# Designed miniproteins, single chains: the designs that were tried, part 6

Each design is a single chain, and the fold is of that chain. pLDDT is the mean over its residues in the fold that is shown.

## One batch from the design tools (miniprotein)

Design m174
Fold by ESMFold2-Fast:
Structure m174 (fold): chain A 106 residues (1-106)
Amino acid sequence: SLAEQIRENPVETLKTHLEGLLEQLSDEDPEVREEALRLLLELVQNVPKEELLPYLEAIVERVVPLLVDEDVKVAEAARKLLEELIKKFPEEVLPIIEKELKKFRS
């Protein structure tokens, strides 16, 4: 499974599957969006900071809109992922979140 690949080879799995997971965040099925968020959380937890940093903006930009998702489980999963990203990269993630949130307050 993809979850097993993340645990065994997190960096290679990030490089091969990140684009597909980010695409799944826009899926019509909330179960698909929730699963993608959970797998992204596992990637964030297992990938070293240096390897994750180049993808950080793309991840945050795609996840922030899901904080207001119609499905409560999707919104909760997005919150958990952003919380983990803030813990791991506070200085880098907070400016990206502020920029993205600005789009919803105008």
Scores: mean pLDDT 86

Design m175
Fold by ESMFold2-Fast:
Structure m175 (fold): chain A 94 residues (1-94)
Amino acid sequence: MVEASLVEENVAKGEMVTVRATVRGMPEGAYAIVKAETASGEVFESSPTPGAGPMLVTFRAEKTEDVKITVTLVDAAGNELARAEKTVHVNVYP
C-alpha cells in the first residue's frame, strides 16, 4: 500500500511544500521513487529509496494548484513492480 500526503497544504507564496510518501509491504530488494508533478508542468523527483521508510519531496510554492504524486516501485534490475498515483491540492496564500 502507498500513502502520500502534504505535510502542510496551506503555505505562503515562496515557502517550501513537503510531500510525504510511505510504502507498506515493500518487497525485499525493491526501491521506491516519488515524483511530484505540478499542474503547471514542473517535476520534482526523489532519489531511489530502499525499504519502507517515509520519503520526502520538497518544492517551492508558487501558486495554488493540484500536484500529482506518483510512487513507483522498481526491483534491483529496474523492472517496475507497482505504481500508485494520487492528486493533492496545494493552497498558496499571499
Scores: mean pLDDT 74

Design m176
Fold by ESMFold2-Fast:
Structure m176 (fold): chain A 65 residues (1-65)
Amino acid sequence: KEEELRAGIEQARADFQAAVDRYAATSAELKDDPEAVNAVKREAMAHARATQDRIDALQAELDAL
């Protein structure tokens, strides 16, 4: 169980980093459209919050073992 929780945390971190890189690339592609860039930034912030919540939940499970 502990190995699965640790793997889950690392996977969540990896997924988040990949998403951040993609959001940055998309923002650069849309640099001449400030509304589109702002929409991507809002999506990135929501994704970051959800990812942190997931990591926190998995860490709490580890701490309870």
Scores: mean pLDDT 81

Design m177
Fold by ESMFold2-Fast:
Structure m177 (fold): chain A 80 residues (1-80)
Amino acid sequence: LDIYTPDEKLKKILEKVLKGSKYTPAQIMEAILQLILKENLLNKETGLIDASNTELGELLGKKTATLEEVLQEFDKRMTV
């Protein structure tokens, strides 16, 4: 099972819901879901994540995103 190291920007976001410095894919997925639920970022009517004025929005470089776009950005920012 691969263990991933996030870049510094992603690590700062993951530290809100996870502890440590290296994560399994399952831990990263759990962190994404917990972050979205904890900060109430999912717009139920549009299905989009509203990341405006959040560190997630700064990471993505945009104010709104699909869940798939968030997952892709997190994947790109991790090294094995």
Scores: mean pLDDT 75

Design m178
Fold by ESMFold2-Fast:
Structure m178 (fold): chain A 89 residues (1-89)
Amino acid sequence: SDEELAKELLALIAYELGKMLDVEEEETLRIAAEVLGISVEEARERVRRAREKYSGDEATELLESLPDELREKAGKKLAEIQEALLKKA
């Protein structure tokens, strides 16, 4: 579903942001899991699958192409992820 796709895209974007900010991978996955309401194991698996399909840039473009309601919800989640990662950087 588009909602499940949004979660995979957000997990990948979080992972790529964590790398750019030099945040430890395990901490990045923990932040993504908390914001997305999933387990750390599920976040790790979503990142693994998304990395096989998309680059970080492609993930951002796809997220922006989602229906307005999902895009707004995803944007809020992305802002929460960015804020949490910046506090750990």
Scores: mean pLDDT 86

Design m179
Fold by ESMFold2-Fast:
Structure m179 (fold): chain A 99 residues (1-99)
Amino acid sequence: MTKKEVAQYILEKSEEELKKILEGEKVPLSTAQSAILAKLVAQYYLEPTEESEKVYKMVKEIDELSKKTREGDKEAGERGKELLKELSEFLEKILKELL
């Protein structure tokens, strides 16, 4: 399976989930944020937007910081927490604009 095929599948599933949320399905904020995150990461591979590129870069940096934290870098752990907070706040902002 190619990265584009995986991205297409994730995009379709995240859009289905977001549509249900917009139609009144009550889910935790974290679930809605995860659906938006999945959609934006998938969009980066299919049709990149400024928002999708920003989210993709944040996710990639968090992954690299997570690896450094596992190697004993405590500063990387704190930076990873800060980026996760920034990502969560950005996803919440997008969600509020859709609702």
Scores: mean pLDDT 79

Design m180
Fold by ESMFold2-Fast:
Structure m180 (fold): chain A 74 residues (1-74)
Amino acid sequence: SEYREKALEHLRKAAEYAEKGDMLTASRHAWEAIRLLQLAGETEKAQKVFDAVQEALIKRDPKLLAEELRKVVE
């Protein structure tokens, strides 16, 4: 699915920016990935991305977001 491929690219970019500590850019890519995963019918992966973003924001830990998003991409 084109939506799935685009979602995975956004997840890779989100993880990269999160690793750099740029949570704003990372979150933008993660939210785009959530939308694309929903369009691809991958509801469980979309939920995991949402949960990872929320947890990282609550804990103020960008590296946690990077780690969790890498797990979703594999």
Scores: mean pLDDT 88

Design m181
Fold by ESMFold2-Fast:
Structure m181 (fold): chain A 65 residues (1-65)
Amino acid sequence: SLYDALLTVLEKDISDFEAVRVALMLLGVSEEAAERVVRHIRELIEQGETDPERLAREGTRVAEE
């Protein structure tokens, strides 16, 4: 699932935005949608979010829009 893939990447390094983008694209997410997810996750981290599970849930939500 998108959630499991994002969680796996984010558990290793929450700041590895390229790994997030690549994982989404390998699962069939468009480049435009993957960039929206990366931007959203980056903004959450800038606001102090460090929980990989929460970042993965939010990333999955944005990817499914």
Scores: mean pLDDT 86

Design m182
Fold by ESMFold2-Fast:
Formats: C-alpha cells, sequence, structure tokens
Structure m182 (fold): chain A 68 residues (1-68)
C-alpha cells in the first residue's frame, strides 16, 4: 500500500506539476522514509499520515518549481 501511494505521488509530481524526475524521486523518498519512521498504530493513522505527507510534498514541489 505505502509503495503504491509513493509511486502515485511521484508520478503526479512529474506529470501534473512538471517537477524534474530527480526532484520527484527525492520528495517521494522523503515521504517513504517519514512513513517508515512514524510507525502508525492503525490504518486510519496511516491514511492520515499519507495524506499529510503527500500534501507537504506537493507544497514543496510547487515551491521548487516557482524558484526556477
Amino acid sequence: MVDLAVAILRQELIEKLGVPEEVAEELARRVRDALAAATPSSDAEMQALISRLGREALEEARRLVEER
């Protein structure tokens, strides 16, 4: 599940926001690492964490695109 969510996020960063593949890969890696470190105790906590980290990654990607 986590791997699929991370793969979808990476694809969206590249296709919808025009983020360079290297940047999308880095942001996706950060989300994966954060999910692994957080050790959520329930599926609901995992889903909430995925949503939060995904939102943060999208915001960072927008910032990086605007700096270009």
Scores: mean pLDDT 74

Design m183
Fold by ESMFold2-Fast:
Structure m183 (fold): chain A 76 residues (1-76)
Amino acid sequence: SKEEILKLVEEAKEALEAGDYETFFALEKEVTDKLSPEEREEVRKRHNEYVAEYKPSSREARLKHLEIVEEVVKKS
C-alpha cells in the first residue's frame, strides 16, 4: 500500500543517516519492488535529472531518490 511504501522510505532514510548501508539497500529494494512500473519510470527520470544537474554525493543522491519516491507515491 501507499502507507507501507512511505513507512519503508522513512526507515530507509533513518538507515542511511545512521550509515547502516546493509539495511538501507534492503529497504530500498523493498520500496522499488512495491512501486508500479509507471512510478519506477517517473522516479528514474526525476532522479537522473537531479543527478545530472547537481552532481550530488552518493549519500545525497540516495537521499534524493527516497524523496522523489515519496513525491511520486503521494501524488498517486
Scores: mean pLDDT 86

Design m184
Fold by ESMFold2-Fast:
Structure m184 (fold): chain A 95 residues (1-95)
Amino acid sequence: MEEDAKEFLAKFPQLVKEHREKHLEEAKKLSKEKVDEMVEILKKEIPPALAFAKENGNPALLEALKKLVEYGLELLRAAGAKEEDIAKLEKIAKE
């Protein structure tokens, strides 16, 4: 149900604290082609994922998805993604 999303949310700050530096280092090693591919995948996948969480009335899942998107955008920015693409993804995530 929503218990898995709640557990994820409870553990997410610790997960970020433990792995952020490593993930940022790995993100910086991504090729431009891979970064561009990831941006296009996220533009396609974020809207239906957010819609699914909203339709199911699961606020914990919606919050978990928003936290994942925010963290993913931080990693994409570190990987050298264009600020225009980051801004578009942020706008998509707010809808």
Scores: mean pLDDT 78

Design m185
Fold by ESMFold2-Fast:
Structure m185 (fold): chain A 66 residues (1-66)
Amino acid sequence: ASERDRRAARAAALGVAQTGTAEGAARAKSEMYGRPVSPEGAALAAGHYLDGDDDAAARAVREGIL
């Protein structure tokens, strides 16, 4: 996984932790990445990142970018 994808997944995880929502995850990821992201993709990336699966987290980041 790229460093950028890992950072985006981490930002999504922080967004979920702060708001408890997929929208919060998408907002946090978009602010760090500078691009809009689907809430579903951000939530999936956050979940995989928290599980320690960096490759799955990076894949979810790429698939969830609008």
Scores: mean pLDDT 67

Design m186
Fold by ESMFold2-Fast:
Structure m186 (fold): chain A 112 residues (1-112)
Amino acid sequence: MKLSDKEFKEKFLFAIGVADRDGDGRLSREEFRLLLEELGYHLTDEQLQRFFDLFDKDGDGVISAAELTAALKTYGITDDTLGEKILNAEPLSDEEAAQVKAFVEAAVKEAL
């Protein structure tokens, strides 16, 4: 990803708010696609499915706050509240935004 940390933070918060249109604190596969596209990632359906499968552990077709938190922990992020903050489009600290950026970059690279 070629975004600065500040640009990522601003775009990510905006993208989450757009993607979670229902405000239910869960991301569908379509909402997840919109999030990634806003961040500058144009994945194929197969690449998007691999990326989504890193989060959707129960196979219900949506990403919950608990599933997002579990995925973040796999990449060394131990904050139990961060997944909920992300899906609720709550403001992130600069440290939280940097951790999320590193996680997204690593997960996209694995899905490619």
Scores: mean pLDDT 71

Design m187
Fold by ESMFold2-Fast:
Structure m187 (fold): chain A 65 residues (1-65)
Amino acid sequence: SRALELIREVAPNSSDEVLEEIYEAFAASDDLAEARRNSTVAGVFVHDTSEERAREILEAARADR
């Protein structure tokens, strides 16, 4: 998955469980606000990551549906 690769690139030191939680939150969401509501971990990730990168991940995760 391109989305999971992008998440791993941004957070290389995070556990696989954390990366999966972030991925699932993005995949289930239509926008960044929804991703933040779906997971606290994803909310922190969006806050720490550039808006451009977060949007790229969101688009890639939605394409995996």
Scores: mean pLDDT 79

Design m188
Fold by ESMFold2-Fast:
Structure m188 (fold): chain A 82 residues (1-82)
Amino acid sequence: MAVEHAERAREHIREAIRAAAAGDVEAMREHFAKALEAARRAAEAIAASTDEAERARALEALREADRVALEGAPIIRATPLP
């Protein structure tokens, strides 16, 4: 379901931010990869859906994921890359 994929993307972004704050670059990268895959699946499900209410809920969940990513951006940028 599109909403479930969007919610998974948001959760993985939160986990990536937590990993970045802890200095765990490997965990940060793994969670970002999972977030991107979940967001891609959400976008595919939205494109395939004929249910306007489902599409609206999934788009809102993706916007929440974007907001979490924006709020966490300073922490991510401060995390050293190898």
Scores: mean pLDDT 78

Design m189
Fold by ESMFold2-Fast:
Structure m189 (fold): chain A 84 residues (1-84)
Amino acid sequence: MKRAEELAEKARRAAEQGNVALAVRYAVEVAELGEVELAVELLFEAMKLNPAAREVAEHFLSLPGLSEEAKRAIREALERYEEA
């Protein structure tokens, strides 16, 4: 299994179990691997399952060491959540 796909499955399982912080973390790691669109989908689904994922994702945007790919994925997921 490719690393991004493995992390995506871990993110989905964490979200289904209510572990919001872990779900967001794995989705961010998917974005760090360059899979921005997949990370956006994972973050959006986590936010739909538990709105607290929005606050966790916004917190990640405030972190000084985050990549541009991860920041882009979080911003696009937040925009989709507000439009849904």
Scores: mean pLDDT 83

Design m190
Fold by ESMFold2-Fast:
Structure m190 (fold): chain A 85 residues (1-85)
Amino acid sequence: VEKKISEIREILGKAIREGRELSEEEKEKVIENAYEVLLKNNETINGVPVKDLSKELLRLFLLERITGEADYDEILKLLEEQKKK
């Protein structure tokens, strides 16, 4: 868990220091590491357990939190669909 958090911090810190956006490869790496951390800690996102979220929906949530670029309305719509199960 700590190693995955350190990798996320390193990727984000490097991009910030270089004044650039994350590459697609860096975004994927951050999302995968964050997923593992959230899953291990039995975390919830807006009241939905991470284990019950699709990887695609998790990707959108993590992208929003990391970059602030995700469409909030799209995320809410997908989250409502997940809860309807």
Scores: mean pLDDT 64

Design m191
Fold by ESMFold2-Fast:
Structure m191 (fold): chain A 87 residues (1-87)
Amino acid sequence: SAVEEAEKLIDELRERIDRLVREYEERAPSLSVEERVKLRSQVALEIGRLVEEARRKVEELIKDPEELREALQRIDDVAREAAERLR
């Protein structure tokens, strides 16, 4: 179903974002403040691209407004959690 496809897409988004954030967390302690800010910006930009792509695909897949709202909220939650970890 469209909902199952959206759930898979959101799971893939979460996995990809987790990998990016984990790489940042592993590298950041060894970097200067300037290098850390640059890496954080690069990771944040990439996460933003992945989130926008996921939102677009979910909007194309889900026709029910309530199910769409729930799926978009899950994507927003993933993005918010990632942003908090990049702090």
Scores: mean pLDDT 88

Design m192
Fold by ESMFold2-Fast:
Structure m192 (fold): chain A 64 residues (1-64)
Amino acid sequence: MAEAILKQAEAELQNLKELDPNSPLRQSQIEQAIQYYKQLMEEHPDVAAKLQEILQELEELQEE
């Protein structure tokens, strides 16, 4: 389960990085992903540290 969550989060991050940075869809999807993974960190503390790293990268993409 934990590995599946991390793999999904990494795949989502890579997909978002491939989107046009000027796309309003990218901005919306990044915001949704951040909220979703913040919730998952609360539910799965065993993967929280790795999810926090992915969240940090998502927040950096949002600042672009």
Scores: mean pLDDT 77

Design m193
Fold by ESMFold2-Fast:
Structure m193 (fold): chain A 117 residues (1-117)
Amino acid sequence: SSMIKKKQEEIREILRRLAQLAMEMADLELRIKNGDTSAIPELEKVKKEMLELAKKLVELKDYLPPSYQPIVDAAEKAIEYWESDPEKSYKYLYKLGWLSLLQIAFERLKERKEAEE
């Protein structure tokens, strides 16, 4: 029971970090589009950090509810395509980040509503 709670807490921290990195990716893409070449190596760093978090999340998949399967699928596909199809891997990292952001936002909204009732 306490072990399961620790794994669920670890998953929540991974999702929170992925959500933050998704926002950083969006900002960096906008900077690159506007001609800021210094954002290119920063985006590569963010992609690598997201890949490592995707790997950790997949290792914890047995502790995830079935409703989290789209997040796990995005993580697994990002890992699968990392070397063979970097553009496809990037699309799955972006999806992973945004799904993580939505999940954290939903949990925050639920916690706030329960605290007010």
Scores: mean pLDDT 88

Design m194
Fold by ESMFold2-Fast:
Structure m194 (fold): chain A 55 residues (1-55)
Amino acid sequence: DDLRHKLAYSKATQDNGGKAPSQEQIEQALKNLTDEEVQTLQRAIDAGRQAAREL
């Protein structure tokens, strides 16, 4: 859930020209998010954690 909200906020901000998005824009971005996009972000986070554990 947290990853979906963060990704939706990031996309809504980008679509709004880098300005703070409205609640409606965030909800629209959430509806348009695919499971594939969330999985891609999760894999990136997991790869970062793997690298951090080696340090």
Scores: mean pLDDT 73

Design m195
Fold by ESMFold2-Fast:
Structure m195 (fold): chain A 60 residues (1-60)
Amino acid sequence: TDEELAFAAGAMGGRIAMEEGGVEAGEKAVQDAYRQYLKLYGEEGGRAAREGGIAGMEAA
């Protein structure tokens, strides 16, 4: 689903940013993913991408 794709994209971005740039980079990646998927899939997509991004940061 759109939400599953948004979550997965957010998770990948959040994890990579956290590993390469630490917490500040991870937080920026989470916000960027939220904004991008909010535009593509609406509020549910943005929220899924943000939740994914946070999970990705936590897994880093």
Scores: mean pLDDT 86

Design m196
Fold by ESMFold2-Fast:
Structure m196 (fold): chain A 94 residues (1-94)
Amino acid sequence: IKVEVKVENLPDGLVKITVTKTGDVADGSTLVVEIGLAGEAPVEAAALPRNSATVNITVKLDSPEAELTVVLVEVDASGKRTVVAEKTVKVVLE
């Protein structure tokens, strides 16, 4: 699986993150998107259904510049989590 991340600045310090996946997800598994700020552990932000290629996530930034890490985690039927893709993007607020 591969991941592409697009970032769009919104009013009031909000940022829209568009996460797009390419490739196959293992049968019986689901995908979860986790997002972390630089120096912080990633936290679950959204589910990405198997039949969907894209999910939009809105986050509020308190800093004019931040580094975001987007992690795609595959969760199998037993609940085992495996990181299948990761992308780090730099965000600048103006």
Scores: mean pLDDT 75

Design m197
Fold by ESMFold2-Fast:
Structure m197 (fold): chain A 59 residues (1-59)
Amino acid sequence: SSSLTAKLEAVRSALGELGKPVDLATLRRLVERGLSVELLQTELGLSRADAETVLSLYG
């Protein structure tokens, strides 16, 4: 669980820097739905490049 927590914190930090801060509960729901470039674009309004960067931090 420690490595997963570190990945979630990295994703949350990156989203905050992109001006798209989310709480942990929202981020966990997105993970449960399957993090993808498309999901990050539709749910958070990220560009494809930003969504790809955020997704890479999760693995």
Scores: mean pLDDT 82

Design m198
Fold by ESMFold2-Fast:
Structure m198 (fold): chain A 98 residues (1-98)
Amino acid sequence: DPEAQAKFQALLQQMLEEDDPDRILALIEEAARNLPWPRGDPEEIEEQRRWIERLLEKGMITPEQAERLLALLDEYPMSFETFRILTSPLVAVGLGLR
């Protein structure tokens, strides 16, 4: 769907321009609720949970942000690729890349 792809791209661009990690997380939650996403296999979802736990352990996200991301995966079990793309702006802030 070209319209859904355009909306996804616009939300990703907005996330990349946002410096507030809580605002980025709100945009990720909006994208998960409102845009079509491919469903991940259970093994992919478990890998995403472990990835969130690793980000928390490395201090790239807060415990509150980790809990919100885990809750998001429980409600919207999206594919590995989709979840990594959606969360990349938040990780970039956590890494100090912007």
Scores: mean pLDDT 78

Design m199
Fold by ESMFold2-Fast:
Structure m199 (fold): chain A 79 residues (1-79)
Amino acid sequence: MIASLRITVRKDGEVVAEYLIDAETGEVTDLLTGERLPVGHEIDLVEIAAAAGGPVEVRFTLLDADGRVVAEGSQTVAP
């Protein structure tokens, strides 16, 4: 069963943003700062790409309750 979604945003191999979303509650944690964001906080990948100065690679990692990777996907996002 999926327990969380990790979103990792990279520009030229560098992590520029990373978030963890709890699948049950919808709570978002900014993993670079440790900050808890409000439930339903919008992660605007296009704004992140613009701030990073161009196209970014976004990796989606689905994790189970034991922290095991269940599925992964990736997408390129341009500003």
Scores: mean pLDDT 82

Design m200
Fold by ESMFold2-Fast:
Structure m200 (fold): chain A 82 residues (1-82)
Amino acid sequence: AEELGRKALELVEEGERLVAQGRALIDSHADDRQAVLRGIGTVLRGIGLIVEAYILGKKAAEKGSELGKEAYERALKALGAT
């Protein structure tokens, strides 16, 4: 349970970082089509990791993992808050 929760937390942290990096690339290079496309691809990779963190974090939280609960709640916020 704890190992699964740790993995979920690592995935949501990496996913959040990739989403932020991709958005920054889009915002800073709005006139560069290739940079915007690279930024979108980075955001999509980040979202994929956050979805995986949601699934694994929820499963770990159901087994009593506090790290899994943190990952699950962070993933929900990232997927549903904006």
Scores: mean pLDDT 84

Design m201
Fold by ESMFold2-Fast:
Structure m201 (fold): chain A 107 residues (1-107)
Amino acid sequence: MLEEKRKKVVEAFKVGIEAIKLAVEKKVGAEEIEKKLSEEEKEALKFLLEKMKEIAEELRKEGYSDMEEMLEKIAEKIIEELGLDEEDQKLLREFFEKLKKLHRESG
């Protein structure tokens, strides 16, 4: 039952990592990055972003407001909910580290 959700989230990590690398390291604009994504890749990212938004809303209700702390808690909840193995956890950790870097460089 979790296999399809896990597959989508893992694909979203891979796509998200490459998109963030293009945005941060090569300074490619968001519109140009979006044009490089397939519809399947866009749907995978949308699924991950909606999942992150749901978890973030729960965390805000619990009193969390720091972005980096919330990102760490979102990562933990995704690992637990989807039962990610060590390789998938590595991809998730890389994705969230890239998100933290993007947040720091955008402020």
Scores: mean pLDDT 76

Design m202
Fold by ESMFold2-Fast:
Structure m202 (fold): chain A 121 residues (1-121)
Amino acid sequence: DLDKVAEVFERRAEEYEKAGDEEMAELFRELAEAARNDDYEKAKEVLIKMFERNGGEISKKMIEEIKNLNDEEVRALMRALALALEGASEEEIEEALKNIKSELLKNTLLALAVNRRVLLE
C-alpha cells in the first residue's frame, strides 16, 4: 500500500529531474522515503516545504492544516496525493480522503487531480 505510494512519488521525482526541477525531485524522493518508513513527521515536513515553494495564500492555509494532521490523516493524505498524481478518479481520491476533516485539504487535492495547478504550478 505505502510501498505503491512511494513508487508513485519516485516516478514524480524522476519527471521533475528530467524537467530540470532538482528541488522538487529531491522533495518527492524524501516523501517516497518517508512513505516507505512510515515516517509521518518527515512526510509533514516535506509536504510543508512543497507548499512553501508555491507561496500563495491557499498554500499558507494548507501548511497550517498539514501541521495539525495526526499520523492516520498524513497516511491518507499521502495515498490521496499518489492517486491524484496517477490521474485517479475524483471518487477514488475522495474515498482516500474520507477520514481527513479538512475541507481545504480535500478540495485542494481534488483541484490538483483535475488541473495539477496548486502543487505542480
Scores: mean pLDDT 78

Design m203
Fold by ESMFold2-Fast:
Structure m203 (fold): chain A 79 residues (1-79)
Amino acid sequence: GELQELLEKLKTGSLEEAIEAMDKLLLEYSKVNSQFTVDVYEGLRNIVLGLAKLLNDEDFAMEQLIKLAEEILKELEDS
């Protein structure tokens, strides 16, 4: 479905497309989860992106965003 398509875009797209797909996953996550858990995942995303920018390492950013997206997707599917 749509969530699986977002994960595929995250794995195969550019960093910009990965960020957009992550934002869409967080939007779906926010519909069924507390603001606190949403804020935690947004914070982790921002830390990953900040570190990647500091290190000039897009591969690091992609790897960590994929891991975060997979965790969000598991929580959405496992309830």
Scores: mean pLDDT 80

Design m204
Fold by ESMFold2-Fast:
Structure m204 (fold): chain A 62 residues (1-62)
Amino acid sequence: MFEEFRERALSIPGVTEEEVDEAVRYLEKEYESLKRSHGEDFAEKQVKELADRILKELEEKA
């Protein structure tokens, strides 16, 4: 999941490795929090939607 996100984000022109690492850390923290509170399936779905939203925002800036 997070490696696929990193690869896609780094393919976007103008996106830096630092920005991608920051986004991945945010997604990992969100996943751990949601998994603890709502379970793994919910956490995976929610974090995937969040990752897709971040990718769209990065593409719109490029």
Scores: mean pLDDT 80

Design m205
Fold by ESMFold2-Fast:
Structure m205 (fold): chain A 69 residues (1-69)
Amino acid sequence: EAAAAALEAALRERGAGLAEMILRHRFPEAESIEVTPVSPTTAIATVTVNGKKYVYRFDVATGKIEKLE
């Protein structure tokens, strides 16, 4: 149904925004933060600090941040 698709899109958008906000709080010196929503419950973020890139997986449902590399 159209209502279900709209809810999924809203959750994906909120998840990406929340991930960016949390990462900005944890890395205030970050040069750039790029968040890619993978699913309504998962986002991948690339944080650039001092020219070095770090990749994190963010679980939107639990708020858990896991460092990949």
Scores: mean pLDDT 74

Design m206
Fold by ESMFold2-Fast:
Structure m206 (fold): chain A 74 residues (1-74)
Amino acid sequence: MSEEELKKAGEVFREAGLTDEQVEQALSLLAGTPREDALEAAKSFVKYLRDKLKAITKEQEEEIIKRLEEIMEE
């Protein structure tokens, strides 16, 4: 992902109520992932936050993924 896309993704994660540590983990994952795999990596990470950490709701998970898809569409 580009630096601009990572900044926008960071805003999405923060608005969803993720902690600063969770945002840093998510952005590090996305920055280290090839663009073509980034959305699937993000889906796996937010599912982990919902299912294992119970940090977000299913509605928040779906909204995060929708907003990330919009950022990456060109």
Scores: mean pLDDT 81

Design m207
Fold by ESMFold2-Fast:
Structure m207 (fold): chain A 94 residues (1-94)
Amino acid sequence: MSLLEQALELHEELAERVEKAKTLEEVVKHVEEYSKRMLELFSKASPEEQREILEELRRRTEEFVARLRERDPEKADLVGMYVFSFLRSLEEEV
Protein backbone atom coordinates (compact mmCIF):
# COMPACT_ATOMS: atom_id res chain seq x y z
CA MET A 1 0.00 0.00 0.00
CA SER A 2 1.38 3.42 -0.98
CA LEU A 3 1.82 6.23 1.58
CA LEU A 4 -0.89 8.17 -0.29
CA GLU A 5 -3.29 5.20 0.02
CA GLN A 6 -2.45 4.94 3.75
CA ALA A 7 -3.09 8.69 4.22
CA LEU A 8 -6.46 8.39 2.46
CA GLU A 9 -7.38 5.41 4.67
CA LEU A 10 -6.60 7.53 7.76
CA HIS A 11 -8.87 10.26 6.36
CA GLU A 12 -11.75 7.79 5.73
CA GLU A 13 -11.29 6.31 9.23
CA LEU A 14 -11.46 9.81 10.76
CA ALA A 15 -14.62 10.64 8.75
CA GLU A 16 -16.36 7.42 9.89
CA ARG A 17 -15.34 7.89 13.55
CA VAL A 18 -16.45 11.54 13.57
CA GLU A 19 -19.87 10.65 12.11
CA LYS A 20 -20.35 7.91 14.76
CA ALA A 21 -19.08 10.06 17.68
CA LYS A 22 -21.72 10.86 20.32
CA THR A 23 -19.89 13.85 21.86
CA LEU A 24 -17.63 16.69 20.72
CA GLU A 25 -15.03 15.35 23.19
CA GLU A 26 -14.93 12.09 21.19
CA VAL A 27 -14.52 14.12 17.97
CA VAL A 28 -11.48 15.92 19.46
CA LYS A 29 -9.98 12.56 20.54
CA HIS A 30 -10.43 11.13 17.01
CA VAL A 31 -8.85 14.23 15.39
CA GLU A 32 -5.90 14.03 17.83
CA GLU A 33 -5.26 10.33 17.00
CA TYR A 34 -5.64 11.07 13.26
CA SER A 35 -3.14 13.96 13.50
CA LYS A 36 -0.59 11.82 15.38
CA ARG A 37 -0.82 8.92 12.90
CA MET A 38 -0.81 11.26 9.89
CA LEU A 39 2.30 13.10 11.14
CA GLU A 40 4.14 9.76 11.53
CA LEU A 41 3.13 8.73 7.99
CA PHE A 42 3.94 12.19 6.54
CA SER A 43 7.44 12.16 8.12
CA LYS A 44 8.24 8.96 6.14
CA ALA A 45 7.13 10.45 2.80
CA SER A 46 9.39 12.07 0.20
CA PRO A 47 8.83 15.79 -0.57
CA GLU A 48 6.91 14.82 -3.74
CA GLU A 49 4.70 12.36 -1.82
CA GLN A 50 4.15 14.99 0.93
CA ARG A 51 2.84 17.51 -1.64
CA GLU A 52 0.53 14.88 -3.20
CA ILE A 53 -0.77 13.79 0.22
CA LEU A 54 -1.44 17.41 1.32
CA GLU A 55 -3.29 18.22 -1.92
CA GLU A 56 -5.58 15.15 -1.66
CA LEU A 57 -6.16 15.55 2.10
CA ARG A 58 -7.12 19.23 1.74
CA ARG A 59 -9.61 18.42 -1.03
CA ARG A 60 -11.15 15.46 0.81
CA THR A 61 -11.30 17.35 4.12
CA GLU A 62 -13.12 20.27 2.41
CA GLU A 63 -15.63 17.80 0.90
CA PHE A 64 -16.14 15.96 4.21
CA VAL A 65 -16.55 19.16 6.30
CA ALA A 66 -19.08 20.51 3.76
CA ARG A 67 -21.15 17.28 3.93
CA LEU A 68 -20.87 17.13 7.74
CA ARG A 69 -22.02 20.77 8.11
CA GLU A 70 -25.41 19.89 6.55
CA ARG A 71 -25.98 17.28 9.30
CA ASP A 72 -24.01 18.52 12.33
CA PRO A 73 -22.67 22.11 12.15
CA GLU A 74 -20.91 21.89 15.55
CA LYS A 75 -18.92 18.77 14.56
CA ALA A 76 -18.13 20.32 11.15
CA ASP A 77 -16.80 23.53 12.75
CA LEU A 78 -14.67 21.59 15.26
CA VAL A 79 -13.25 19.16 12.65
CA GLY A 80 -12.60 21.98 10.16
CA MET A 81 -10.82 24.12 12.76
CA TYR A 82 -8.49 21.35 13.99
CA VAL A 83 -7.84 19.45 10.73
CA PHE A 84 -7.23 22.53 8.52
CA SER A 85 -4.90 23.97 11.21
CA PHE A 86 -3.04 20.65 11.27
CA LEU A 87 -2.76 20.45 7.46
CA ARG A 88 -1.57 24.06 7.33
CA SER A 89 1.20 23.23 9.85
CA LEU A 90 2.31 20.36 7.59
CA GLU A 91 2.29 22.63 4.48
CA GLU A 92 4.63 25.12 6.23
CA GLU A 93 7.17 22.27 6.72
CA VAL A 94 7.21 21.37 2.98
Scores: mean pLDDT 85

Design m208
Fold by ESMFold2-Fast:
Structure m208 (fold): chain A 70 residues (1-70)
Amino acid sequence: MSNTEKAIEEVKKITKEVKENPNIDLKEAKKKAMEAFDKIYNDENITEEQKKEFQKEADKLMELIEEIES
């Protein structure tokens, strides 16, 4: 798997953990999400399809965190 694919999978994993664990540390989850985002922003070889998938998964995670914090 490419570094981009690994970052997308990490975002999906964080989203699943946030959904399944009511006691999750949201601060740590946000930190891990930002680390995955940084990997994508620094990848010059990312495809348009990978960018769209990453943005979709990132938006889902951020919306979920905002709903929990609201």
Scores: mean pLDDT 78

